# Designed miniproteins, single chains, part 27

Each design is a single chain, and the fold is of that chain. pLDDT is the mean over its residues in the fold that is shown.

## One batch from the design tools (miniprotein)

Design m963
Fold by ESMFold2-Fast:
Structure m963 (fold): chain A 86 residues (1-86)
Amino acid sequence: PSREEIERESRIAMIIMMLSIAIKLAEQGDGEGAAEAAEKAAELAEKEGLKEAAELARKAAEAAKEGDFEKAIEYLRKAQELVAEA
């Protein structure tokens, strides 16, 4: 693999990690922490051209800020699946 391919794989892994952290924080009822992690994941996903995953992560951040943790986790899981397939 090229250096660029290895670097992209590392960036995708970081996005997956941020989404996983957001899910765990939402499961614990930490709306602010979950929203922050989801927003960071969305920014990273957008930079990688993963627009749909970024939009889902932003929706998750909004849901977490509103205290709708069930909806936040649902959006985060969908975003994680899309990022993992990239």
Scores: mean pLDDT 86

Design m964
Fold by ESMFold2-Fast:
Structure m964 (fold): chain A 62 residues (1-62)
Amino acid sequence: MEVEVRQEGDTYHTVATVLGVTAEVVTRGLSLDQAREAGFRAAVRKALELLRELLEKLEELE
């Protein structure tokens, strides 16, 4: 799992990659650690949604 944070003015641009799934989050007024957490959380959520959608199509087509 990889997280990269870049500062642009008063904002943080966080790019996180989990299992080949990339998510980008822009935060303002948060700490660097909070920006990292936000990016990581978004990437994990995105990866889980993709896996869940595949499982639902196979197991719960109702």
Scores: mean pLDDT 77

Design m965
Fold by ESMFold2-Fast:
Structure m965 (fold): chain A 87 residues (1-87)
Amino acid sequence: LRRAAELLREAIRAAEAGDYEKAIELVREAARIVVRELPDARRAAGLAIDLIGIAIDLENPDVTSKEEVIAAIRAALAAVEEELARL
């Protein structure tokens, strides 16, 4: 799960730089790790759904602002860090 947090920090940097393709890949990998490693299946599903939604928003930059997407990645990172603190 620490790797998911690292990937989301990298995704924030990629999105800030306008590298949406890289941000999408990093967010998708973080979602895969969350599903695999988070012990609470309900929280894992919720966080994975949020991360997949972020990846969709990154694929559709005309619909969601850069600032809104970065804020969503930061919120997902905070949620991953909260789950790490529970382990």
Scores: mean pLDDT 77

Design m967
Fold by ESMFold2-Fast:
Structure m967 (fold): chain A 84 residues (1-84)
Amino acid sequence: NEAEKLKEEGLKAFKEGKYEEALKKYEEALKLREEKGENPSEVLLNLGQVYKAMGEYEKAKEYYKKALEIEIEEGLRLMKEALE
């Protein structure tokens, strides 16, 4: 999966302190996941972590909120299916 490879490259860049490179890789992974209708929450969390490491706390908070909203929606969907 191309999106998974980009996510792994972004994580490697993040661990090496290459924050701009990590952001670029995660943004590419996010775009591919959205194009395929795949859950983007993990990539949104990764973007939030990079912005937090860069001291961009408001931007990090925004990405964390987006990831949480997606996970809440998915959790509610799964709970509804389990109760039927």
Scores: mean pLDDT 84

Design m968
Fold by ESMFold2-Fast:
Structure m968 (fold): chain A 119 residues (1-119)
Amino acid sequence: AAPAVTVAVYSPKRADMRSSADTKEAVDAFVNWVKENGKVLETEKATIYAKPITRADGTEGLLVVVELKDDVDPAELSDEEIEEIARAVEDFLRNVAGASEAAAKAAGEALRAALEAER
């Protein structure tokens, strides 16, 4: 089965947060929890927090929070910059956060979709 991946993208420049979660309350709760319990990666364009979880049904879950830097406008990101951020997230998830390759790829796809929606 495909891993259950939740990705939240926060843009200070837009004062906006995009998420694959169903409700704002669920998004706020998991963002705070992932920041406290997850691993962190600092990049030029974003700070990334990630926590792999095991869900009640035994499936793999992955929670990811991407905070864009203050000088980054998501509407101005090129396809190459979006791909660079997504690859950095995928590499971090696989090599540091302990996510499976399937979960890392799913998170990268969700992140690309979230960033493309800002254009």
Scores: mean pLDDT 73

Design m969
Fold by ESMFold2-Fast:
Structure m969 (fold): chain A 89 residues (1-89)
Amino acid sequence: SREEAWEYFAEGMKLYFEKKYEEAVEKFEKAIELKDESLLAQAYYGLGAALFELEKYEEAIEYFEKALELDPNYEKAKELLEEAKKKLG
């Protein structure tokens, strides 16, 4: 449901700000699994950001690109995508 997707997303954000990135990844993956269209771009971005902090740059790039497919004007996703690509080059 939308409420379940929002709850997992909110838990993921809380864990991300607590620097519990592996736990944040798990919660964002659960939010994505529920496929709430209104939250999906934000959840992909959150997952990518947590993976970026874990230095999983190739995986982070994949999820930033998914976020941008849903919202081409997602500036934060564009910024971290560029930064992740610089980490690999």
Scores: mean pLDDT 89

Design m970
Fold by ESMFold2-Fast:
Structure m970 (fold): chain A 52 residues (1-52)
Amino acid sequence: MKEAGDAAVKALQAAREGKKDEAISYANKMLEIGKGGVATERAAEAALKLAE
């Protein structure tokens, strides 16, 4: 979904900038929008890992 894609981009951007709280917030929003989608779950997991 476009909404999940937008959230994923923002999560990755925040993670690259070192803004861990923002990255987690966008990753959680992406999971809510794409609930049950394997690709969405993998993207959210990758964003959270980058935020570490």
Scores: mean pLDDT 68

Design m971
Fold by ESMFold2-Fast:
Structure m971 (fold): chain A 84 residues (1-84)
Amino acid sequence: VVAALGLLGLLVVAASVYFGLTYAERFHQELGPAGAIVQLVLVTVQGIQVLTQELSFPWNVLNSAALVLMGVVGVAYLRSKQAA
């Protein structure tokens, strides 16, 4: 049961990353710097949530990994936008 909830949480984070990646390109096109700021705020909020949550191993590791993935994806998208 706890494992199922952890998987659901990881899936929600993955979906948020996917949504952020997909919408970051649109936001950058429509809002420019505002889009980048919104993405940064979302990553920061997620980081705070991961750090302040009472998580048992291994869920704290999974959430930390998800945060790193979110940051990497965000940076990759920003670089992709600048290159395009």
Scores: mean pLDDT 56

Design m972
Fold by ESMFold2-Fast:
Structure m972 (fold): chain A 58 residues (1-58)
Amino acid sequence: SMAELIRRQDEVERLRRQAEMLQETASLLKTTGSPEDAEIAELLERQAEKLREQVEAM
């Protein structure tokens, strides 16, 4: 149905935006030189990758 197509498109766009925000935050944390920030950045990058994989599977 048209409603199902719109819902799926909205979900994909939301997940893509979330992944982009996580990646941008991770990039900023990597510039600080803090080992704690580097660890958090790695976790955020992994979460962004999982969201991108989820979108590709949809």
Scores: mean pLDDT 87

Design m973
Fold by ESMFold2-Fast:
Structure m973 (fold): chain A 124 residues (1-124)
Amino acid sequence: LLAEDLYRTGEVFLQTGDYEKALEFLDKAIELAGYATGSQLLNRAQAYIGLGDYEEAIKLYEKAIRELGEGDNASVLTNLGQAYMGLGDYEKAIEYYKKALELQPENERAARNLREAQEKLKES
């Protein structure tokens, strides 16, 4: 199998919610290619969110922002917010959802998640 075939298989498992298999195939693709693309790091991070490993997801998103210039990606910022929500860090979640909405004001996912984070913060 080519690295691209392994990556696409991992992406299919990510879309169907089989996060453990998604990581298996994404990791094999990275190993075979000898490097990770921005998209591969982002897909790995999303799989870790699906598994509830929010700390690992945050590390991968931060790496993609720092090393691969993904800081202007509203989906990355929305997913960082979701990871911080999972950790119970509602203040950081709100910060990232607001940044995502600055880039994409019509992002319904970021807007819904922002409202949820604000309600959770009121309860704290």
Scores: mean pLDDT 83

Design m974
Fold by ESMFold2-Fast:
Structure m974 (fold): chain A 69 residues (1-69)
Amino acid sequence: SMEAKRKEELAALEKQAAENEAQAAKARAEWAARKDGPAAELLALAKEAADATLQARQNRAKAEALRAE
């Protein structure tokens, strides 16, 4: 049914957002632990945290829009 498909899509978006949030938190924690590490490694961790944060926000926004329908 359309409702069952919507519930599955919402659950998938919420799961993906939570995974993105966890990835961002892990990258930030690794960055904080390795402040005196190589610049390239620190930049890569900062980029991973930023990208994962953006993806989490996008997936949360999609989930909220779907719930509003």
Scores: mean pLDDT 85

Design m975
Fold by ESMFold2-Fast:
Structure m975 (fold): chain A 77 residues (1-77)
Amino acid sequence: MEAELEELRELMRAAGVPEAVIEEAVRLAEEAYRLYAEAEAEEDPEKRRELIEEALRLAAEAQALLAPWADAIAAAL
């Protein structure tokens, strides 16, 4: 996870994303990953669904934050 997040940071820097935006996007991605990991450990299907939905919401927020640089990020891949 941490190594993958650092690769994501490098990709966003290559795409010209400002450091403040990179840090916020990584924070949202890390929080989403933690919720997803918690969902995998959750035995209650209802609570698991709620954790997954929250993780997806945070992932969507990160995507929205990066939308102005989406084409540049895709080109950097």
Scores: mean pLDDT 79

Design m976
Fold by ESMFold2-Fast:
Structure m976 (fold): chain A 72 residues (1-72)
Amino acid sequence: ALEEAKEYEKGAEQKLAEGDNKGAADLYTEAAKNYLKAGDYEKAIKLAERALELDPENEKAKKVLEEAKAKL
C-alpha cells in the first residue's frame, strides 16, 4: 500500500510534466487511495485535494477525500 502510493505519486508527477492534468489527477487519486489504506490520512487528503485541483469532476477523488477526512 505505501510503496504503491509512492509509485502512483511519481507517475502523477510525470503526467504533470507531460501536461496530462487528467492523467495526473487519476494517479494522484490512486496514490491517495493507497495512503488511505496505509493509514496516512493527512497524505491521502493532500493528494485527493491535488487531484481535484487538476480534475474538479473526479468522483473517485471526491470519495477518497471524504473517506480520509472522516478518519480524522
Scores: mean pLDDT 84

Design m977
Fold by ESMFold2-Fast:
Structure m977 (fold): chain A 98 residues (1-98)
Amino acid sequence: SEELRKKAEELYGEAEKLFREAEKAAKAGDAKKALELAKKAAELAKEAARLYEKVSKEEAKRVLQLTADALRHIADILEEKGHTEEAKELRELADEIE
């Protein structure tokens, strides 16, 4: 249980770092890099949530909600910069996760 929680925390920590990099890429107008990094972050966050579910369903749900929020935030930045297709893909991923 404690070992699974630590592994989940490590995976989600890596996801948060990748979301920050995706946000920077989106703000710089690098839509393809932002999309790639955000998708990778979402996969790590989903794995973290899967591990959390074995120890705390509430923590798993929180991680998935924060992940959906991060994806929508990056999508908003991309849409503001005219990258509508990449934004749509991230919004669809967020809807699937939530």
Scores: mean pLDDT 90

Design m978
Fold by ESMFold2-Fast:
Structure m978 (fold): chain A 66 residues (1-66)
Amino acid sequence: VEEKIPELVKQLSDPDPEVRKKAAEEIGKIGPKAKEKATEALKKATKDPDPRVRLAAGKALKKINE
């Protein structure tokens, strides 16, 4: 699962907003184990132009900090 974190972080910068949304959701499902590697990328995703990506990133940030 931790092996996926670098790939998911890369997908948060994907040109497709659907890919970015799914990456944020999957990082959130991983939870606290993603905190060190994903927090900064998720913070950037909360400022994403797509509102669905912003919402997913905000939820993921809450889950990884629990």
Scores: mean pLDDT 81

Design m979
Fold by ESMFold2-Fast:
Formats: sequence, C-alpha cells, structure tokens
Structure m979 (fold): chain A 57 residues (1-57)
Amino acid sequence: TRTRYQVNMSEEDRNKLTTEQSQQIQELARQGDIEGAKKVAEEAGAKLEFKEVEWPS
C-alpha cells in the first residue's frame, strides 16, 4: 500500500505566498521533499502542515 502526504495551509498563510513560491511548494511536495516545501513556506512567513493520507492508487 502506498502512502502520500497532503499539504495543509490556512487561507491567511496562502495569501502571503507569491504565485512563484506557491508553485515551488507544490513541486517540492510532489517530489516528496517535505523539508524543502516547509522551508519555502517558512521563508514566506507561512506555516505548512503535513498529514498522512492514503491515495487511491
């Protein structure tokens, strides 16, 4: 069984991100680079949380 992580961010924190930063976070999350995505969010002043979710194959 495969497990993936879903990124969660508040609406307020999301508004602090530029389009470029938002895209970087999405790409890092897609690659499984959780620490990288978290770092980009923190540099923008946003808090990023990860939850373990099971995806339908």
Scores: mean pLDDT 70

Design m981
Fold by ESMFold2-Fast:
Structure m981 (fold): chain A 60 residues (1-60)
Amino acid sequence: SMVELKKKEVEELVEQLKEHVKAGDEDGAGEALRKLIDLMREYPEVSDYASELLKKFLEE
């Protein structure tokens, strides 16, 4: 489904965000986060999923 494809895009953007944060790349992290927020705004159906993935990252 389209929702499943968008959830995959969320996972990839969260992974990119994690890598940039761990590397201390503030510009790269900001770009990944902005793309993630834009995706969540266009597809509200994946917003809760994205929020839970971000919460798990913050708990690491």
Scores: mean pLDDT 82

Design m982
Fold by ESMFold2-Fast:
Structure m982 (fold): chain A 71 residues (1-71)
Amino acid sequence: MEEELAERLREAVRRMREAIERGDKRAALEAAIEASVLVLQAAVLGLRSPEIEELMAEAARLAAEVTEMLL
């Protein structure tokens, strides 16, 4: 489960970056929502690895960029 969640989070982060680079507000928002759900799931399950913590930090940074796009 940990590896699967990390992979899904990595994929969501990748989609956020791609959507931001394209200026695709809808895709960026959808990816940000998915990443947020995965981050909350990791926290609830107590999943703490350097990889997951790094992905969570990246997701938070990209979510801030998505918020700027929506303004």
Scores: mean pLDDT 82

Design m983
Fold by ESMFold2-Fast:
Structure m983 (fold): chain A 61 residues (1-61)
Amino acid sequence: AEAISLKNLGLEAFNKGDYDAAARAFAIALQLKPDDADARKFLAKALENLGQQEKAAEVRD
């Protein structure tokens, strides 16, 4: 799967409030493209919405 495709899937899930699906999609996108600041930002936001504050902080750093 391509990082762009996964990032788009993550954005759709995030906009629907499916933060678990969004976090999974953005995490995979970052595995494929570690320098994608937008994917990192949205992964952190999704994790915060899931109550995983510590993991969100690690992703931002």
Scores: mean pLDDT 78

Design m984
Fold by ESMFold2-Fast:
Structure m984 (fold): chain A 97 residues (1-97)
Amino acid sequence: MEIREAIEKAKKLYEEGKYTEALNIIQDILDRYTRLENGKLVPRPDLTPEERRAVAEAAKLGIDILEDIGGKDSPEVKQLRELAERIARELGDESLL
């Protein structure tokens, strides 16, 4: 699934209250486009700037879903926030925060 198509599908599922299905799509995106480095999610080095922006958007959507289901301040939310902040710094785009 193309990353933008996957994000659109996850947003629709989130709007429908299908949190688990939306999170499964976000997790699939993260598994494809990120790696773990010293316990932190980092974008893969071969990604385009547009793919990096899409990964940050997926991470932010994941945070919104996790906070809605009581995952606020969880290790998962912190990890996704660090990923989005890293991409925002790398691209010089603070709108990704």
Scores: mean pLDDT 82

Design m985
Fold by ESMFold2-Fast:
Structure m985 (fold): chain A 60 residues (1-60)
Amino acid sequence: DKDYEEALKNINNFDYEGAARSLKKVIEKNPDDKLALTELAYQLERLGKTEEAQKLLDKA
């Protein structure tokens, strides 16, 4: 998935906001993608969105 590849590139560039946006697109296409849900949760924790991150981990 190209959005997943974009997320990995953004993480490597320390662009956690960009990574979160790309991962949200992956989840929009595949809501049950546990890897994308978990990765998005970690990016959200880095951005201080702890409550949103916890909700995603509960679904993963």
Scores: mean pLDDT 80

Design m986
Fold by ESMFold2-Fast:
Order: sequence, then C-alpha cells, then structure tokens
Structure m986 (fold): chain A 65 residues (1-65)
Amino acid sequence: MEEEIDREVKTALAEIYLALGKYDYYVKNDKEGAIESYQKAVEIFREAGDEEGAKLAEENLEKLK
C-alpha cells in the first residue's frame, strides 16, 4: 500500500504543477513559469507511471514553444 500511496501523492502533486502552469500562462502571462511548471508535471507524472498525465503536460508544454 505504500507504493500505491506514493503513486497517488505523486499524481496529485503533478496535477498541482499542471494547474500552476495553466495559471502562470493564462492568468500571469508568465511563459517561463508555465514552462517550468509543465516540465515538473511531466517528470512527476512519469515517476507516478501516469502516461496519460505526462502526455497532457507535454502537450501543454509544446503549445508554449
């Protein structure tokens, strides 16, 4: 159950970074902050084994290039 809890916590943290990236980009107009937050989300989703979350974060990151 520790592995499951760690995975759930990591997924939640990655979702928070994804939301922060959207906030930085759409509310603050901070492209650099958005890129940093989306990159963090991708890394954490991958650590959690959440490939769909990682793909979503990568797609948001690519839109900023």
Scores: mean pLDDT 80

Design m987
Fold by ESMFold2-Fast:
Order: C-alpha cells, then sequence, then structure tokens
Structure m987 (fold): chain A 87 residues (1-87)
C-alpha cells in the first residue's frame, strides 16, 4: 500500500507542476517530498508535506489566507486518516 500511496502523491505532483506557476511548482516539490517520506515510513512527515502542498496549491488558485487555512486543516485530517490506513 505504501508504494501505491507514494505513486498517487507523485501523480498529484505531476498534475500540480502541469498547472504552472511558482506556487504550483512548490506544491509539486512538496508532494514529491511527501512520496519519499511515505517510502521511508515517515508518515508524520508525509502528512505535513502533503498538507503544505495543499496550502501552496490553494494560494496558486488565489484563495484568501482564511480559505487556505481551512483547506490545509481539512487536508491534514484527510491525509492523517489515509496514512493511518497504510501504516
Amino acid sequence: MAEVLAEALREAAEEAAALGGPDNERAAELLREAAEAVERGDYERAVELATEAVGAAARAEGLSEEEVREATERARERFRRLMEEVA
């Protein structure tokens, strides 16, 4: 399951990179780092990196800081549950 999750994170990184711009490129980099963390079994770090990627992507979308905060809070909860399923 960890390999499937790491691959999904890398696919998300490719999608983010395809959107272009510095915030989407940052999101892609963070998602690649999250995939590497999953492969190492460092699920706590993977959650934080993937959550930061959502924040970067939300800023690229032009969302307000309040909307970015809400998106990152929801993403952290979702990623934590996902990592618990594969750990």
Scores: mean pLDDT 82

Design m988
Fold by ESMFold2-Fast:
Structure m988 (fold): chain A 90 residues (1-90)
Amino acid sequence: MAEREKAIATFRAYAEAVKERMVETIKKLIDDPEKQKELEKELDEMVDRVMAEIEEKSKTHSAEEVRAYGLDLLGKMVEEMNKKLYEALK
């Protein structure tokens, strides 16, 4: 239990840190406040979806399986966030 809870808390902290960095970049590079708002909303939705999936897996899977699954999902989330940012800069 404690190891699983720690992994979930660590994943959430990491996801939020990545989101905050992306939001700072968006605000610095994108002057359109409506575009900033839409991108920030998309980033929030990505974090919420990833964390919901990790938490659901934690109910029925071992700590080891949750760690592996969470790392894969977080990696994909970071890739999706980077793609959205690059697309917004075109």
Scores: mean pLDDT 81

Design m989
Fold by ESMFold2-Fast:
Structure m989 (fold): chain A 59 residues (1-59)
Amino acid sequence: NATELARKAIKYLKEGKFDEAVELAKQAYDAGDTAGVNIAILTAEKLGFKEAAEKIKSI
């Protein structure tokens, strides 16, 4: 489901798997979990992953 996709995106951000995290965040957004995607953006920004945060924002 959309929530599980956003949760996995956040996990992958914390593991440094940025391309996979961005793709999962896009899938979560397409499935309607805008709140989960916003949490993923905030997580990337807090961890200093600016490029990943910008890619997720561009979804």
Scores: mean pLDDT 80

Design m990
Fold by ESMFold2-Fast:
Structure m990 (fold): chain A 66 residues (1-66)
Amino acid sequence: DRERLEEAGRHLEEMLRHLEEALRTGGPARQRALQRALDAADRVGEALDDPELGRQLRETVLERVG
């Protein structure tokens, strides 16, 4: 459904913003930004009723941050 795709798109944008923040910062701020990115990845999967996609997005975030 279009509404689910729009909701997933918003969470994907949140994930990318927080991932960029995690890559630019250090210490506790980096960890908070990383957690927000992972939470947003889960919400993408939930919005699309696709937990496997959420898991793959979480893995991508973790790979990018190291």
Scores: mean pLDDT 86

Design m991
Fold by ESMFold2-Fast:
Structure m991 (fold): chain A 63 residues (1-63)
Amino acid sequence: SREEAERLIEEAREALRAGDYETALRLVKEALSLEPDSEEARRLYLEVANADPALAIAFLGEA
């Protein structure tokens, strides 16, 4: 679970560097579902939210 979350976080960072905020948010959400206390995933989410606030809000509202 922790190892899987770390891999998802690495993939999310790569997506963020490529400007693919949608993929980055999806991967961060998956990582947080595995490790809710992950400071790394939380920090990455905030980084994406600062770059694209509208997309981050839409992702939070997705049920």
Scores: mean pLDDT 78

Design m992
Fold by ESMFold2-Fast:
Order: C-alpha cells, then structure tokens, then sequence
Structure m992 (fold): chain A 59 residues (1-59)
C-alpha cells in the first residue's frame, strides 16, 4: 500500500476531486496523469483525484 499525507488543506471544487485536510492520510490507487493521482482517504473512505503537490509520501 502506497501512503501519502496531505501537506495542506485542499477543497476539491471539480467533479471527482478529493477534498483533504492537512495531515489526512490517503492511499494512492493509481496515477491518472503526471502529477495527478486517484486516491482514497483513510479517514473518510472517499475516492477522488488529487494533485501530488498536495501530498508527501509516507510509505
């Protein structure tokens, strides 16, 4: 399992985007394009798109 942590709060404003709070853990499910991931929040269970620039790798 590839885990990332949100480095800042992010509110998703488009369809299929994932909203995150700073410190929230997400699991990377797949890479959609360079710098864009489909991820699952481990706190909410929601799945959506998030930019890699909002994330730091944990494991």
Amino acid sequence: MELFRAVEDFEGSGPATLSLKKGELVEKLREISEGLYEAKSLETGKVGLVGEKYLEKVE
Scores: mean pLDDT 78

Design m993
Fold by ESMFold2-Fast:
Structure m993 (fold): chain A 70 residues (1-70)
Amino acid sequence: SEEANKLIDEAIEALQRGDLEKAKEYFEKAVKVDPNNPKAYFLLAQVYRALGDEDKAKEYEKKAKEIVSK
């Protein structure tokens, strides 16, 4: 999805600035727009881990792996 890719680019730009909360928002929007994109789930998991939310990080890593396994 072009919209999902744009959201991923915005999230990566936010990460480059150190804005973890804004990156989280953009990646969450990206997975809602394209729920079958494993890259967006993997990156969202990394953001949650950086924010100290290991449980959410593991949840999104699992979702990414499930999509790749299809």
Scores: mean pLDDT 84

Design m994
Fold by ESMFold2-Fast:
Structure m994 (fold): chain A 60 residues (1-60)
Amino acid sequence: KEEEVERAAEEARRRGEERARELEEHASKLPPHVAASVTGIAKAATYAEELITRRRAEKE
C-alpha cells in the first residue's frame, strides 16, 4: 500500500515538475511581474497534485 502511494506520488511529482518547467520557460517570455505569478502558480500546482495523489491513494 505505502509503496503504491509513494510510486504514484513520485510519478505525479515528475509530471508536475515537467509541466512546471514548461510553464517557467513560457513565463520567461512574459513581463517580469507576470512571469513571477505564473511561476508561483506552477509551483503550487505541482505541490497540490502530489498531495491530491497521496490523498486519493489513501482512500483506496
Scores: mean pLDDT 71

Design m995
Fold by ESMFold2-Fast:
Structure m995 (fold): chain A 73 residues (1-73)
Amino acid sequence: GSELYRKWAEENRERLEEAEKLIRSGDKEKEAEGLLELAKLYREAAKLFREAGDEKSAEIAEKMAKKYEEKAK
């Protein structure tokens, strides 16, 4: 299952919600800040998932981080 992802998301709920609020703020600079924070969070998640032996979830998290980094440009 995605238990590692679910637990990570629960532990990082505030950071995820703050990033989402920044993205939806209507301010271009805040949107970029939120996207970069999401990218950082997913890179942290990828490292944790890989350390736990969940390579598939780590690869997905890395792809999500890259997507948000590209959107912030």
Scores: mean pLDDT 82

Design m996
Fold by ESMFold2-Fast:
Structure m996 (fold): chain A 73 residues (1-73)
Amino acid sequence: SAEDQRAAMETLMQIGALHLGAVIFARFGDRERARELLEEARRLYEENRDKLTPEQAAEVEAMLAATEEIVRE
């Protein structure tokens, strides 16, 4: 439905913004803020996983994994 498509799009946009924020804060040395944003992105993904296609879910998981490596250090 249009509502489901909108919810998926909003979720992907929010996760993308949180991912970018986490990377930026990690690059600036603010690891605490970076981890908070990564955790929020994961929570949002978990809450909305059923609204994503398998391809979208795989892309989000890959992005979150890459972000975790950046913020882990």
Scores: mean pLDDT 85

Design m997
Fold by ESMFold2-Fast:
Structure m997 (fold): chain A 65 residues (1-65)
Amino acid sequence: SEIEEKKKKLDEFADELERELVRRYIAGEITPEEAREELRKKVIEYGKSLGLSEEEIEEFLKEHF
């Protein structure tokens, strides 16, 4: 379904962003709390850009974080 395709895009986005944030953490550029906050913020912004509802984005966050 269209919703499943959007959730898959969100999952792929979150995975790539998490890998980048882990690299920044290892480099000493970001704290775990800052990384978590940036990940959540960017996932919400991207989810909204895909046309996902607030409920769908919150469910995704509960399942993954």
Scores: mean pLDDT 83

Design m998
Fold by ESMFold2-Fast:
Structure m998 (fold): chain A 70 residues (1-70)
Amino acid sequence: VTPRVYAARTISEADALAAYAKAFPEDTSSLGIYGRYMLEAMERAKEDPERAEEYLAEANARAQAELAAL
């Protein structure tokens, strides 16, 4: 079903961004900020996988808010 395919793709993209943030933890660029939020969301998702989508949505909202405030 479409939501399932989308969820898998979103998680894959978040995982890639989390990996980038882990490799470059001091990067203050937009990519670094976004990746850092994704890293936190992915770590939280490991503890509670049922809420993974919620954590990713919160991380996206927080990253966008921080970037908009700059």
Scores: mean pLDDT 68

Design m999
Fold by ESMFold2-Fast:
Structure m999 (fold): chain A 105 residues (1-105)
Amino acid sequence: SVDAQLDALMRQALGAVGDIFAEAVARAKSEEDAKRIEELREEFERRVREILDDESLSPEEKFARFRELMEEVIEELGKIDPETAEKLQALFDLFLARMEAVLAS
């Protein structure tokens, strides 16, 4: 189903984004930056789980919320680590394209 395919893509994105954040934390120039990146990762993971667990949302509504969340996270990360934000943007563009393809099916 479209719901199952979208759920699978969101779970794949959650894992891939987690890996990027973990590397960013390990490479952080200060303890303050590392803490901010970790807090942003935890917020992203929590909010993705909330989207996945919300049975009231249509596939299109889940996609819209996930897109808004990705845009917010990239903006906030860009204030701390612009290089990692650029890498995250490329990853999000890939997942957005794949999710759009599922919704168009």
Scores: mean pLDDT 85

